# Designed miniproteins, single chains, continued (3), part 78

Each design is a single chain, and the fold is of that chain. pLDDT is the mean over its residues in the fold that is shown.

## One batch from the design tools (miniprotein)

Design m10686
Fold by ESMFold2-Fast:
Structure m10686 (fold): chain A 75 residues (1-75)
Amino acid sequence: SAVEEEIKKLLEETKKEAEEETDADKAFQLISETVKRALELIEKADLSEEEKEKLIKEVKNQANEIMRTVLQKSA
């Protein structure tokens, strides 16, 4: 779906930006804002509950991976 593609693009762009960011607080802000936008897109989308749950899980998994990378870099 268009929403799934938009979310994947947002997560990929955020991963790149967060990995390039030297300020951990700014990196976390970027991740948080992307998750917020992705969840809003999912909520407003004309999708089944199952499709929404799948996208939410994907967003959380990707956000956790990006956050882990930021935490390791800032240690």
Scores: mean pLDDT 81

Design m10687
Fold by ESMFold2-Fast:
Structure m10687 (fold): chain A 108 residues (1-108)
Amino acid sequence: MYYIKATVTGTPEQIRALAVEVARIAKDSAFAARVLELSPDTVKVEIVIATDGTKEQAEKLMEEIRKAAERHGAEVKVELFDEPIEVSPELQAALDFARAGVEAQKAA
């Protein structure tokens, strides 16, 4: 299993557009997000994606996220991990819930 951590900074409109793209990109993976900073003109969000795919698939997800952020004018830092990353308990709970949802969809 691979974990992708993306830190995205942009306007509320850019983050909204990027959220739609990330949901599409990560449709076969579990993902959760939390707000790190919220101001009228700037939003900073941490996104964690857990995928049970290959390393090549994880690297492709990273590049699709980078390209999506660039298309919407948002700043992004993306990191890849081959082990569970340390996240807040709230983000971990959200990620676990998202993973259960993806597994249920695959079993249908």
Scores: mean pLDDT 75

Design m10688
Fold by ESMFold2-Fast:
Structure m10688 (fold): chain A 102 residues (1-102)
Amino acid sequence: SLKKAKEYLEKAIKEKDKSKSREYLEKALKELGLELFRRTDETKDEILERIAKHLGRSKEAVEAFLERLAEALNLSLEYLLKNMSVETLLKLIELLKELSEE
Protein backbone atom coordinates (compact mmCIF):
# COMPACT_ATOMS: atom_id res chain seq x y z
CA SER A 1 0.00 0.00 0.00
CA LEU A 2 2.90 2.44 0.64
CA LYS A 3 4.14 1.91 -2.95
CA LYS A 4 0.62 2.57 -4.31
CA ALA A 5 0.26 5.61 -2.02
CA LYS A 6 3.50 7.07 -3.47
CA GLU A 7 2.30 6.36 -7.04
CA TYR A 8 -1.03 8.13 -6.40
CA LEU A 9 0.67 11.09 -4.68
CA GLU A 10 3.02 11.49 -7.68
CA LYS A 11 -0.02 11.40 -10.01
CA ALA A 12 -1.78 14.01 -7.84
CA ILE A 13 1.24 16.36 -8.07
CA LYS A 14 1.61 15.91 -11.87
CA GLU A 15 -2.14 16.18 -12.65
CA LYS A 16 -3.20 19.60 -14.00
CA ASP A 17 -6.94 18.98 -13.48
CA LYS A 18 -7.73 20.06 -9.90
CA SER A 19 -10.59 17.54 -9.57
CA LYS A 20 -8.48 14.58 -10.78
CA SER A 21 -5.53 15.73 -8.64
CA ARG A 22 -7.81 15.66 -5.58
CA GLU A 23 -9.08 12.17 -6.55
CA TYR A 24 -5.50 10.85 -6.74
CA LEU A 25 -4.70 12.47 -3.37
CA GLU A 26 -7.76 10.76 -1.82
CA LYS A 27 -6.60 7.41 -3.29
CA ALA A 28 -3.08 7.94 -1.86
CA LEU A 29 -4.50 8.60 1.62
CA LYS A 30 -6.89 5.64 1.34
CA GLU A 31 -3.91 3.32 0.62
CA LEU A 32 -2.38 4.58 3.91
CA GLY A 33 -5.68 4.14 5.83
CA LEU A 34 -5.92 7.91 6.35
CA GLU A 35 -8.90 10.27 5.98
CA LEU A 36 -8.71 13.35 3.73
CA PHE A 37 -11.87 15.14 4.91
CA ARG A 38 -11.37 15.28 8.69
CA ARG A 39 -12.81 18.30 10.50
CA THR A 40 -10.50 19.78 13.13
CA ASP A 41 -11.17 22.14 16.05
CA GLU A 42 -7.44 23.03 16.20
CA THR A 43 -6.26 26.48 15.11
CA LYS A 44 -3.70 27.01 12.32
CA ASP A 45 -1.12 27.98 14.96
CA GLU A 46 -1.75 24.83 17.06
CA ILE A 47 -1.52 22.56 13.98
CA LEU A 48 1.73 24.17 12.80
CA GLU A 49 3.29 23.99 16.29
CA ARG A 50 2.40 20.29 16.63
CA ILE A 51 3.88 19.44 13.20
CA ALA A 52 6.98 21.55 13.94
CA LYS A 53 7.51 19.66 17.22
CA HIS A 54 7.19 16.26 15.50
CA LEU A 55 9.61 17.23 12.68
CA GLY A 56 12.11 19.12 14.87
CA ARG A 57 11.70 22.22 12.68
CA SER A 58 10.54 25.81 13.20
CA LYS A 59 6.85 26.69 12.76
CA GLU A 60 7.84 29.10 9.94
CA ALA A 61 9.70 26.33 8.05
CA VAL A 62 6.70 23.97 8.42
CA GLU A 63 4.28 26.66 7.14
CA ALA A 64 6.51 27.34 4.10
CA PHE A 65 6.79 23.60 3.37
CA LEU A 66 3.02 23.02 3.67
CA GLU A 67 2.33 26.03 1.42
CA ARG A 68 4.57 24.48 -1.27
CA LEU A 69 2.86 21.09 -0.77
CA ALA A 70 -0.56 22.74 -1.16
CA GLU A 71 0.57 24.49 -4.38
CA ALA A 72 1.94 21.19 -5.78
CA LEU A 73 -1.44 19.53 -5.09
CA ASN A 74 -3.47 22.48 -6.50
CA LEU A 75 -4.86 23.16 -3.00
CA SER A 76 -4.69 26.08 -0.57
CA LEU A 77 -2.76 25.96 2.72
CA GLU A 78 -6.08 26.70 4.45
CA TYR A 79 -7.59 23.58 2.81
CA LEU A 80 -4.75 21.36 4.10
CA LEU A 81 -4.98 22.71 7.66
CA LYS A 82 -8.80 22.61 7.81
CA ASN A 83 -9.39 19.20 6.20
CA MET A 84 -6.35 17.10 7.16
CA SER A 85 -5.25 15.74 10.52
CA VAL A 86 -1.70 16.28 11.82
CA GLU A 87 -1.12 12.53 11.21
CA THR A 88 -2.21 12.89 7.55
CA LEU A 89 -0.06 16.01 7.02
CA LEU A 90 3.01 14.31 8.56
CA LYS A 91 2.53 11.27 6.27
CA LEU A 92 2.17 13.48 3.17
CA ILE A 93 5.36 15.35 4.15
CA GLU A 94 7.18 12.00 4.51
CA LEU A 95 5.99 10.76 1.08
CA LEU A 96 6.78 14.07 -0.65
CA LYS A 97 10.31 14.01 0.83
CA GLU A 98 10.82 10.46 -0.51
CA LEU A 99 9.57 11.50 -3.99
CA SER A 100 11.90 14.56 -3.96
CA GLU A 101 14.95 12.43 -2.98
CA GLU A 102 14.30 9.80 -5.71
Scores: mean pLDDT 75

Design m10689
Fold by ESMFold2-Fast:
Structure m10689 (fold): chain A 73 residues (1-73)
Amino acid sequence: DPLEETLAWVDRQVREAREAAARGDYETALALLDEAIAHLRRQKEAHPEYAPVLDYMIAQVEALRAEIEAQAA
């Protein structure tokens, strides 16, 4: 299931990004979140039927990215 695979992968990317931010590695944290957002957008193009779930996830990852970017500034 492409949706389940995408959700599991994004969860791992978010976990790694939070761990990077916790150690002050904001460059790595932001790069991981940028890759997650890019992947979610590609999956939305490939599977428009999953758009509501993927849009929700994109919003959550973008909110986390903004929070980490503010901490890095």
Scores: mean pLDDT 88

Design m10690
Fold by ESMFold2-Fast:
Structure m10690 (fold): chain A 68 residues (1-68)
Amino acid sequence: MPSEVEQAIAIVRARAAELKARYPDRAEEIDAIEQAMIDLIRTERLTPEQAELFAKWAEREIEKEVAE
């Protein structure tokens, strides 16, 4: 069964894929954020809930940036 860490990584990947589909011009930036989040989850063993909160904040920042 997937661990909480694996579930947290899956949440981040799903959110990053959704954002890249919506904003392909920002794929490189989204990939950088995804990798940073996965590294943090792996190192600190974050919960799925913590990963979802971080992903939500990252989504908001990307959306604000592309709205410019």
Scores: mean pLDDT 77

Design m10691
Fold by ESMFold2-Fast:
Structure m10691 (fold): chain A 89 residues (1-89)
Amino acid sequence: MIELTEKQKEFLLKLLNEAKEAGVKTIYVDLDSLAESFGISKEELENTLKKMEDAGLIKVEKVEGSNLYKITFTDKGIEYAEKLEKEKK
């Protein structure tokens, strides 16, 4: 029901795979570094995160005093990303 671009799907899968490998649902990301790694602006990345949060896939919280954002994956987000991972293989 949420339309994600190919790059947004890749972004979600990369972040979730990192979280799953570590056995956690919460990761801390530097938005400037993350945006640069995906070749997008910080503003575009923030809009992407907001779109995913509005869809109930993640919860996003800014860490005070830093450029870090706390991203928590919901059960819905994990299920959605696992479905995408299955389609990739």
Scores: mean pLDDT 75

Design m10692
Fold by ESMFold2-Fast:
Structure m10692 (fold): chain A 80 residues (1-80)
Amino acid sequence: SLEEALEELRRHFARLAKRIYDLAVEKNDMEGLKKALDELAQRFVELSEKLRNGEITVEEAKQELDRFADELIEKLEKEG
């Protein structure tokens, strides 16, 4: 169901947010954390809307969110 797909994407978002949090805490970069979490949350909302509209599958949404999180992590690593 759509509700189950959205919950799966939400849980995936939470796991990625934790990874970003753990990295930012290790680097003592609270400004980078806030920026990265805001960007990840915005992307999550965009992907949730695409999922609701039937434009993507939950698997595709999770893959796009993973790719975006990897880009955010790379930026945090380069600025630290």
Scores: mean pLDDT 86

Design m10693
Fold by ESMFold2-Fast:
Structure m10693 (fold): chain A 64 residues (1-64)
Amino acid sequence: SLDDLQRQLELLKKTRETLERQLEALRKQPDTPETRQLIDHLERSIEHLEKKIKELEEQIKKLK
């Protein structure tokens, strides 16, 4: 349903914000191979979430 999709979209947006805050905090840490690897992993996770958010926004737009 539209309401279920909107609720899922809100949850994904909040998750993205949380990961973006974690990424910002990691970027302030000392530059080590470990922090670089974690940054790369978070960036890919955020990118995947962005894709899912856009897919849901497109589905909601079609139902509107």
Scores: mean pLDDT 85

Design m10694
Fold by ESMFold2-Fast:
Structure m10694 (fold): chain A 71 residues (1-71)
Amino acid sequence: DEAALAAMEAAVAARGSAEARAVFRALRAASPETVSIDELAEATGLSRRAVRRALGEVLEIGREAAEAAAA
């Protein structure tokens, strides 16, 4: 859903950490290709652990934004 992606992008930009923003940019730059944790770590300069934490943050922000849009 393009509207949900736009809402998530705005939410991550507004309230995401620097690491979450970096990971989200790398995911968007690779789209529509799938990106591995290793590729995200390479692209962002973060450790795999930091990438997983940042991905969790992005998913949480995205879920909240999607729920708000659906309400």
Scores: mean pLDDT 77

Design m10695
Fold by ESMFold2-Fast:
Structure m10695 (fold): chain A 95 residues (1-95)
Amino acid sequence: SLIEKGDLKAEAEKYFEKGEEYFKKGDYETALAYYRKAGSLYYELLEKNPEDEEAKKKLAEVLEKIGEVYEKLGDLESAKALYEKAKKIYEELEK
């Protein structure tokens, strides 16, 4: 339903905001946990509506932030993989 979809979006945004809060504090492990929760909810939205361009864009933003966390943790290979996934989603949005 539109209400259920709105609730999932609101929850995802709150988790993303918490991820940003902890990232700014330098608590990268806690930031990662919140970003992953946000990503999971955007993924659920996309399973319900695969053509939701807004949810795709938000998922790409979450993947970039997870990449930034891995970069801060020194895992440059994981960071690169997340950035490439986000890039592919952005490229699909232009088609």
Scores: mean pLDDT 86

Design m10696
Fold by ESMFold2-Fast:
Structure m10696 (fold): chain A 94 residues (1-94)
Amino acid sequence: SPIDEAIEELKKIREKFKAGELSFKEALDEALRILTRLMSVATPEQQKIIQEAFKEIGKIYDEYEKGKLSEKEAMEKIFEILLKALEKIKEVAE
């Protein structure tokens, strides 16, 4: 399913980031592309979940820009937000 594929892609992005194969910018871009792709096939309820995830990620990015979080800390929090959003989308899949 698109959701199961997205979860596996997110896990691969996380492992590549941990291995230093992806920069912070590259990992963030790839992770956000997953949400953007899902938005194109999402129901209104799923779209709300994705929109809330974007807002939460934006807040983490703002904390990173203000020097409150390192790239590794910010990306870890962003992966947690994304995984939680994908799991929630899977639960409400029509």
Scores: mean pLDDT 86

Design m10697
Fold by ESMFold2-Fast:
Structure m10697 (fold): chain A 64 residues (1-64)
Amino acid sequence: REEEIRRLGERIVEGAAELARATGSAEVALQYARKELEELRDVMSEEEIEETERRVREVLAQIA
């Protein structure tokens, strides 16, 4: 389960980073990541969702 959650989080972070580079907008990428995480609320805990969103924000800050 822990590896599965880590893999899902990494995919969301990667997708957000790619979208940010393609659009030049960290806001659009963050909205994408939040929408993906909302769909995963049934399988991820609140802490896991918050940690993944935090990772997305960190990656987007490096790209922006």
Scores: mean pLDDT 77

Design m10698
Fold by ESMFold2-Fast:
Structure m10698 (fold): chain A 78 residues (1-78)
Amino acid sequence: DELKKQIEQEQKTTANLLAGIKRLAEEGDLDIAESLARMASTIYEIAAETEEKKGKKELAELYRQQAEQFRDLADAIA
């Protein structure tokens, strides 16, 4: 239950970041939006590796999915 609440909170944070980057792209700041999305993807990949090493498989999988979402956003902007 507590892990589920943490996952839901992390998903909300990711949704807010995705929305912010999409807004920058809509306003014409494509270079900044792409750069931020690629940076976020890298950060979440590092977070996933860190949680995997700690044996926190569910949190690691969440961070890998978040990294993929930001990578896909960056590729869509490029």
Scores: mean pLDDT 84

Design m10699
Fold by ESMFold2-Fast:
Formats: sequence, C-alpha cells, structure tokens
Structure m10699 (fold): chain A 76 residues (1-76)
Amino acid sequence: DEIKELIGKANELSAKGLLYLATGDRYYAKGEYVLAEEGNQEVAQKLNDLGKEYREKGQELLKEAEKLREEMEKKL
C-alpha cells in the first residue's frame, strides 16, 4: 500500500517538524529569560541561535511532508 506508506511518512515528518518548531520556541524563550534575569548577552545569543536552527530544521521537515502529500495526491 504505497499511498498508506506515503501518508505515514508525511505524518512522521509533520510531527517531527512541529516538535522542532516547539523546541526552537523554547530556546528563544530561554534566551529572553537569561537576558532579562542575568543580562548575559553571550548565553542569550547562543540560545537564540539554537532556537533559529531548530525552527529552520522544523520548517524544512514540514516542507518535506508537504512534498510527500503532493506526490500522494498525484497518484490518486
């Protein structure tokens, strides 16, 4: 069942992408907290860089899921 396998893969990529976006948002929140409470700009910047990295990875995973859904629609 090729279509079922494509759906499964798209769902896995979507779930992972959403988790990566949430992880990125948590790093941004940590960076803001560190800056506000401790004034540590260097640590805040590293946390913001991690937040950006995870959000970018999450967005790419979601794009991959969309491509798989489009390929599935072409087979229907």
Scores: mean pLDDT 86

Design m10700
Fold by ESMFold2-Fast:
Structure m10700 (fold): chain A 80 residues (1-80)
Amino acid sequence: SRQDDIISTLQHIRDRTRDIADRSVDPSVRQQARDLYDEIDDVISRSPSMSVQQQQDAYDQMTSRYSRILADSVRARRDS
């Protein structure tokens, strides 16, 4: 279902943010990735009590933030 697809994608992004938090050369990027990991984990845990709209809004915000963290991670690696 759409909800299962959203949760599956968030779980994937959470795992990718863990990798960035562990491996990024920039401490600021590591912290941003850790913060996003914690926020995604919280949303996944609360998802059964969330409306479809709240789940979609969280998904949109977290995917946007993930894209920025990816870009910052690539930039930091290039600048190293």
Scores: mean pLDDT 84

Design m10701
Fold by ESMFold2-Fast:
Structure m10701 (fold): chain A 64 residues (1-64)
Amino acid sequence: MKIVTKVKAPEAARPALDRAQEEAKKAGFDVEIIYEPAPDTPEAVERARGLAEAAINNIKDYKK
């Protein structure tokens, strides 16, 4: 099943989210992330990076 998620992400955080999407696809999940404009603040960048890191960890735990 294809999972499509919209995420409010600053430009600086998008590489981390792209990495999470790539890890999901490698694990066998059909995932597509659509980026929405977000304020370019340190807090927003940190939040988006934390979300990407949590997603990668959840994917690894699911594979076990």
Scores: mean pLDDT 73

Design m10702
Fold by ESMFold2-Fast:
Structure m10702 (fold): chain A 85 residues (1-85)
Amino acid sequence: MEEIEALLAEIDALVARIRALVAQVAPDQRARARALLLQAEVSRGMALIHAGIGKLTNDDEFALRGIRRQLAELRAIEAELEALL
């Protein structure tokens, strides 16, 4: 449970950084940056769904696998946004 909460907090911090990066992109990259932000918000939502399923089924391993996958996807989105700066 505590490890899941720590990973979800890391995801929240990463999504906040992604939002900050989106605010910094040039106007010609705005549409792509908005699409990447939408993908980041979907990934955060999926992490919360995996956490919820794990809690309901008492399957922390399932939750951790799903959350870690979404964290990796968010890191890829952050890197792609940084490449637009």
Scores: mean pLDDT 87

Design m10703
Fold by ESMFold2-Fast:
Parts: C-alpha cells; structure tokens; sequence
Structure m10703 (fold): chain A 87 residues (1-87)
C-alpha cells in the first residue's frame, strides 16, 4: 500500500508539471509492470519534465515544448523495456 501512495504522489506531481506544458501535451502511462518499476519510471518522467522546463528557461532550443515531451515519452518507453528485461 505504501508504494501505491508514493506512485499516487508522483502521478500528482507529474500532472502539476504538465500544466506548464502546452494543453495538447498528453502522457498516458499504462504499464503492465510491477509497482516498483512503475515508480521508477514515474520518477524519471518527473525529472525529465523538470529538466525540459529548465532548458526552456535557459536554452536556445528550436524544439517546441510539445515536441520535447513526445521525445521524453519515447525515452521513457525504452527505459521501461530495459527495466523489464532486468526482472
């Protein structure tokens, strides 16, 4: 139950961060993986969203924030597959 509460808090943090992105930015994270892997994936996604926002503040990026979030989703999917192979 504790890990499910931690996952819920990470989902809430993700949703708060996504409010700072374009309104069409959507992440649907449907994972058929153990809660431990889901928690790690959410922690990486939250970190990636924070880094993308920081890069927009300081970086001369030609990539729109919406395009950057799509690339982060692809990276997250690859990380989840790698984590599944280690189980």
Amino acid sequence: SKIKEEIKKLEEEKEELLKKFPSDTKFTLTLNVPDEIKKKALEYLVLALKLALKEKEYGDSSITLGEATKELEEVLEKLIEELKKKL
Scores: mean pLDDT 67

Design m10704
Fold by ESMFold2-Fast:
Structure m10704 (fold): chain A 75 residues (1-75)
Amino acid sequence: DVEEKIKRIREYGEKTMELLLKYATEEQLDSVIEGSLEILGVPEEKRKEILAEKDYRKRFEKLTELAIEKIRAAA
């Protein structure tokens, strides 16, 4: 079931985000976000919206939603 897999991805994504926010530098966080946006093929307009978010946790949440949308589109 795609929805069960998505729920697990959200849970693992949240745990990964917590580790990154706890241990990573801001430079490392920015690098991860930029790399994720590129890998996900995020268009410029959507990239601007995500980068306008000042809270790193919320930026990661937006990235997770985009990844989930890609997974649903592929299923």
Scores: mean pLDDT 80

Design m10705
Fold by ESMFold2-Fast:
Structure m10705 (fold): chain A 96 residues (1-96)
Amino acid sequence: MTEEEADRLVEEAEKRLKNAKTAQEIMNIVGEFLERVRKLYEETGDIETALRALERVKKMLDELAAKSTDVNEIFALYLAKKIIDEEIERLKKERE
């Protein structure tokens, strides 16, 4: 259940990010994704599933940044990636 829900959240975020056309849309999508992942691990304690979900979206942000020609969009993608990296590092410390 938890892993299936996390996979669905990742797939929804990836689809929305692929279709995002503005920096604001990218930031909103990533913010909503982080909020849902945070709620999921707060309810379940499943840090490993949360880490996998965050790492998958981070990879998608890297791929989108590599394909983008808009400097503002690239900047938003890198900022979003930094926010995800900070959450990944926080969860890794909680695991130890």
Scores: mean pLDDT 82

Design m10706
Fold by ESMFold2-Fast:
Structure m10706 (fold): chain A 77 residues (1-77)
Amino acid sequence: VLEELENAQTPEELVEAGRRFIEEIRKAYHYGANPLTLAGLARRAAKVAEEKLQKLGPHPDVERVIEEIRRLADELL
């Protein structure tokens, strides 16, 4: 799932990959996955998306998705 974020070549692809990541983490949490593990994965995803944003240039929708992923990580703790 992180690979989709790493392979995104456009801001639109990065936004869609980030949204799918959030949905998969929420599913895993409801299925009983360890919240600390999920929070760590979400923090890694936010870092990958931030690195992609630096390469692609400033984009409001990408920045919004990154903040949503960071918020998700905080909510899982």
Scores: mean pLDDT 82

Design m10707
Fold by ESMFold2-Fast:
Structure m10707 (fold): chain A 77 residues (1-77)
Amino acid sequence: MYAEAVDILRKALEAIENNDASTLTGQTIRLIGLAIEAERRGDEEGARLLREAAKAIARQDKKRLEELRRELEKRAA
């Protein structure tokens, strides 16, 4: 789950740099799916981080996405 979320955030950061709105939409949908999965597993904090990442993609907030990527990497270990 969180390793996939980290990959999604890397792709989102690349898509922001390339102005690829289609990829950003696709990655946002994938993150929301992972947030629902985290919630079903009882990982409320993981679900919160994943939803914050989706919001950061919507704002194209690269600094926040990098911060969230690092937090998700800690959870992927």
Scores: mean pLDDT 84

Design m10708
Fold by ESMFold2-Fast:
Structure m10708 (fold): chain A 71 residues (1-71)
Amino acid sequence: AADAALAAILAAVEASGGEDLRDEVEARVTPLLRAGDYASAVRAVGDLTEQAGYDAVATTEAVRAALEAAA
């Protein structure tokens, strides 16, 4: 479900040090997850973490792994 996917994404972002991005990530990925567009949701997390100066590659990999584990 979209709620489980959102929880997995937010947990991965927080674990990667992006706790301050939580609200922006939730606002951007929620409509994408509801539409079933997980690829765009992962990309949005990468874009937000890169713009904030975090490790977008590591965060995107953690998000992808969390989504696969939740499926």
Scores: mean pLDDT 79

Design m10709
Fold by ESMFold2-Fast:
Structure m10709 (fold): chain A 92 residues (1-92)
Amino acid sequence: ALPAFSPEEVVEAARAAVAHARQLLAQLEAAVAAGDPRAPEALDKTIAAIDELLAWLRSRLPDLSPEQQAVVDRAMAELEAIRARLEELRAA
């Protein structure tokens, strides 16, 4: 279970998650290129974590102002793009 978050904490969590997901994508791209045998499991875990995060952010949207919703919507779009790239790496 995730801890209780204020609307402001949800927005900051969304921003932090995008930054962290970008770093993980770069690390996983390097791991796949190096032929790391652990890369498939790490990709699957990261995709699952993004799916759980997206579901959580969607559940929190009704508690946010329109301006906060716009920030979280953009963060979710970026997370979905990163997820799509991780799926491409997993399929290779």
Scores: mean pLDDT 87

Design m10710
Fold by ESMFold2-Fast:
Structure m10710 (fold): chain A 89 residues (1-89)
Amino acid sequence: KKVVTVHVGIPTNEVADEDLRDMFGNAVVEAFEKAEGDIVRMVLEKGDKTQILEFSEEGIKKYGEVLDEKWDEIAIEVMREVLEARLNA
């Protein structure tokens, strides 16, 4: 399987949840459009911290340091929604 990596920089200032969802969703959709059916690796960066989320039909894997529990939850939910939509397309 081809692995497509996308980077999402998380702002250090306050950002609305809907804007974060849009940022994550757009990055994932773009990756899946280029490599439908493949593994998508999303690298979340905030300052000096990095967390990696890997998404495939087989499930979700997590690597690295938790940056913020709320942002992790939003990112995971968005990735699940996008992956589910792609699998049902």
Scores: mean pLDDT 65

Design m10711
Fold by ESMFold2-Fast:
Structure m10711 (fold): chain A 62 residues (1-62)
Amino acid sequence: SMEAARRREVATLVGAYERDHGITLSPAMRERLIAELTAASDDPEAILARLEELVAQRDPAA
């Protein structure tokens, strides 16, 4: 289905982001990000930009 294909695309991009930045997301965080990105966009570049924004929100700067 188109939804399943889109989710696989998003999951691939999340995995690539983890690899390229040397980070490991928890299963819960990965699931959350994949769901958010799948709902937000179907464009790979927009998905990557949104992923960067969502990961940046994890910055614990006090």
Scores: mean pLDDT 71

Design m10712
Fold by ESMFold2-Fast:
Order: structure tokens, then C-alpha cells, then sequence
Structure m10712 (fold): chain A 73 residues (1-73)
């Protein structure tokens, strides 16, 4: 999977879970399980979303969604 594809999946999955009422810890756990990254922390997820929100490789819509997810964490 490319970095851009992984970032898109992370942003979309996190947005769906937050909309469903999941906590930051629950979101982080679900992403860790989905991508087989058991050492992923909430801080690591925040860093990845910050990168996604500023990445020129992602669409403006995905960058905006990443910024909204960051505010929800």
C-alpha cells in the first residue's frame, strides 16, 4: 500500500469511528489492529493525522477531513 493510500484509509476510518462516538483510545486501537501496528499510540495517530492534513499528495477534501479528525481527538 502506498503512503497516500494508507493515510486516506487512516483518515476515513478515524472519521467513521469518531462519528460513531469512539474515544481517542478506541480509534487508536482500531487503527492499530487494522494496520497491524500494536505499538501505535494516540500521540502517533495525532502525528500521522497532522502529516495527512498538510500533505500535498492528498486531496483538499481529505486534508480537511484529517484536520477535523485531529480536532475530535
Amino acid sequence: MSLEEELEEVVRLAAELLAAGASPEEVTRAIAEHFDRPDLTVADLRAGLTFAATSPALSPELRALAAEVLRGL
Scores: mean pLDDT 81

Design m10713
Fold by ESMFold2-Fast:
Structure m10713 (fold): chain A 66 residues (1-66)
Amino acid sequence: PYERLPGVLQRLLSSGAPSVSVEDLRKEAERAGEPLSDELLNALDQDGDGTISRQLLQAVLDSMTS
């Protein structure tokens, strides 16, 4: 169901930032026409600090493009 999510993740990761905010991920996914559920966003925000590690996002991207 998340066919456009790899492109969203690639765009967010291209910044070189060590982490990405949950809000930025939510907005970019909505702009791509593929809104993410709050449950999925909360699951990716494992620490509950409102950010997702670059390493976790890269692992998700790799699993989708492999």
Scores: mean pLDDT 76

Design m10714
Fold by ESMFold2-Fast:
Structure m10714 (fold): chain A 91 residues (1-91)
Amino acid sequence: SLELVKEFQEFLETASEEELKEAAREGEKIRERVEKELEENPELRKKMIEESGKEDLEHLIVQYLKEKGRLEEARKLYLGKAAKVLLELKK
């Protein structure tokens, strides 16, 4: 949503390097956890691929979190990805 985009922009503009690193770490932990859950649930993974037409892991992770109502984790994944990109640009 536009509100989430604004919240992300404000965080990325005001966050310290420590806060950006924390967001990136949290996002990676969620990604790894969901990846394992998808590997343990092949029938759900197959259904999601059929519904989305996409097989890429990044899309499946987000779709899985939305299907499970784990919206805060989906939000943290997006924020963590953005934080990693910003940290890379600051090198």
Scores: mean pLDDT 80

Design m10715
Fold by ESMFold2-Fast:
Structure m10715 (fold): chain A 96 residues (1-96)
Amino acid sequence: SFYEVLKNVIDELEKSGYLTKEEAEFLKAVLDLRNNPTPEIIERLKKIAEKLGLNPDEVIEAVLNKDYKRLAEIFKEKGLEVAAKLFQAIYDVEKE
């Protein structure tokens, strides 16, 4: 339920121009990997990270560790502020 709502928010932010297509695809692939961690999704995330100018190895490590706080920091450092805020929101919801 929560993650389906989040995917809809990502789609609306892409349509409104607040997220690029690559940022939206990355965010949705991270959510998909949470339920079904496949090599195909990992390779897709790596390629999108490279297109966004991110370090692919650092990004994949954070994704596999579910380190959403680190993902927020990485995206913020590259000026991808809206995506960074979405990762921070996931971290805030999932932290115990």
Scores: mean pLDDT 84

Design m10716
Fold by ESMFold2-Fast:
Structure m10716 (fold): chain A 77 residues (1-77)
Amino acid sequence: QLILERIRQKGFSEEFATYFQKLDLQVSNRDVSKALVNDHAESPQVRQFVAAYCLLFEITIPNCLQDEAEELKQQYV
């Protein structure tokens, strides 16, 4: 609920909300933690989720995920 409100408040599309929820179901907290700490993620779902999360909460995007972040901005913002 709070995540959906933030998506709307930040000007992201409803399609972004659907995509983010889909990724959240496919990605574990352990995978997210590993990607952030090691600046490395092999899973496309983990990479997309972490990039989307950083964009949504205005966290600095890891260097390895800059391409994913730009794609998400162009598609959903």
Scores: mean pLDDT 73

Design m10717
Fold by ESMFold2-Fast:
Structure m10717 (fold): chain A 97 residues (1-97)
Amino acid sequence: SSEYRQAVLTMVGLQLRILGELIDAELAGDEEKAKAAREALETLLELIRAIENNAPRSELEALIERIKELVAKVLGEEEAEELAELLREAAEKMLAS
């Protein structure tokens, strides 16, 4: 469906944005930011697998909250909250498909 495709594109877009921040942090020698970005990418992959495996909503929410905490270290708390909401919407659209 169109909604499923948009949700997948949201997930891919977030992965690319975090990857860009990881590259910038590595080039700047910002080890703390680079570690947070790497862990955020790994947790986002865990979220995608959890959605594919129809994991409980409590597990999905825990992964989204972990991504929010990690992204706050990379992009700031306001952008992390906005991204967490986009992840919740994307997860719901993917589960509905």
Scores: mean pLDDT 84

Design m10718
Fold by ESMFold2-Fast:
Structure m10718 (fold): chain A 83 residues (1-83)
Amino acid sequence: MDLQQALEELIESAEKYVKLGDEYEKKKDYTKAISYYRLAIDYLDHARHIALSLGDTERYNELSKKIEEVEERLKKVEEKKKK
């Protein structure tokens, strides 16, 4: 019960942080975009470990793929910050 609630709240927070990262990237505030993408990755990483502990391998794989997508966005923004 508590783990399932924690999982859903972590995913919701991660999605919010990805959206904030995207918004700040569009505004060319790369420092804030990087910070929000890093927060999203951290929340998704915690979420996937909870999914694994619940035996939800499909959710773990989905969250792992999402982490890779956010890491790619982070890398592109970090490159833009360096010019």
Scores: mean pLDDT 86

Design m10719
Fold by ESMFold2-Fast:
Structure m10719 (fold): chain A 90 residues (1-90)
Amino acid sequence: MKTKEITLTSPTGVQITVKVTLNDDGTITVHVKNSAGEEGTVTLKPGESGTITFPKYNITVTVTYDAEKNSVTVTVTQPGFEPVTKTLKL
């Protein structure tokens, strides 16, 4: 079992922490938390994408799992702003 985390800042300055756990079955569990304490969790199979929405800030976090590249791409979107994207190598 392997766990990694990254932090992103939204276009409006909201800090978002993304924790990725690589499960022994080849799925990942992604836990996303913002600085206001809103949180969400998704479990993804290889090649899947999931979304977590934070309504207080109108933020959507999209997570894509590329098992072949052993990486996770995280995109933070907020209306009226350019998306913030980071890729995490597992």
Scores: mean pLDDT 81

Design m10720
Fold by ESMFold2-Fast:
Structure m10720 (fold): chain A 66 residues (1-66)
Amino acid sequence: SMEEEIARLTELFENSPSLSTRLQAAVQLAELSRVHPEVVERLRELTGSPDELVRILARYILENLE
């Protein structure tokens, strides 16, 4: 389901020990946000994350969303 995919990608983005995996998850969330409003809502939540990289990338994705 989309909910399971969003949860999986969010987990990888926030908590993966691999920076490349975290960035790949962010890119996938960005692509999904173009067609899925539930991903946009998740990204808005992530702009308040305790992790600075997550906050910065979530904000950047939202600012570049059409």
Scores: mean pLDDT 86

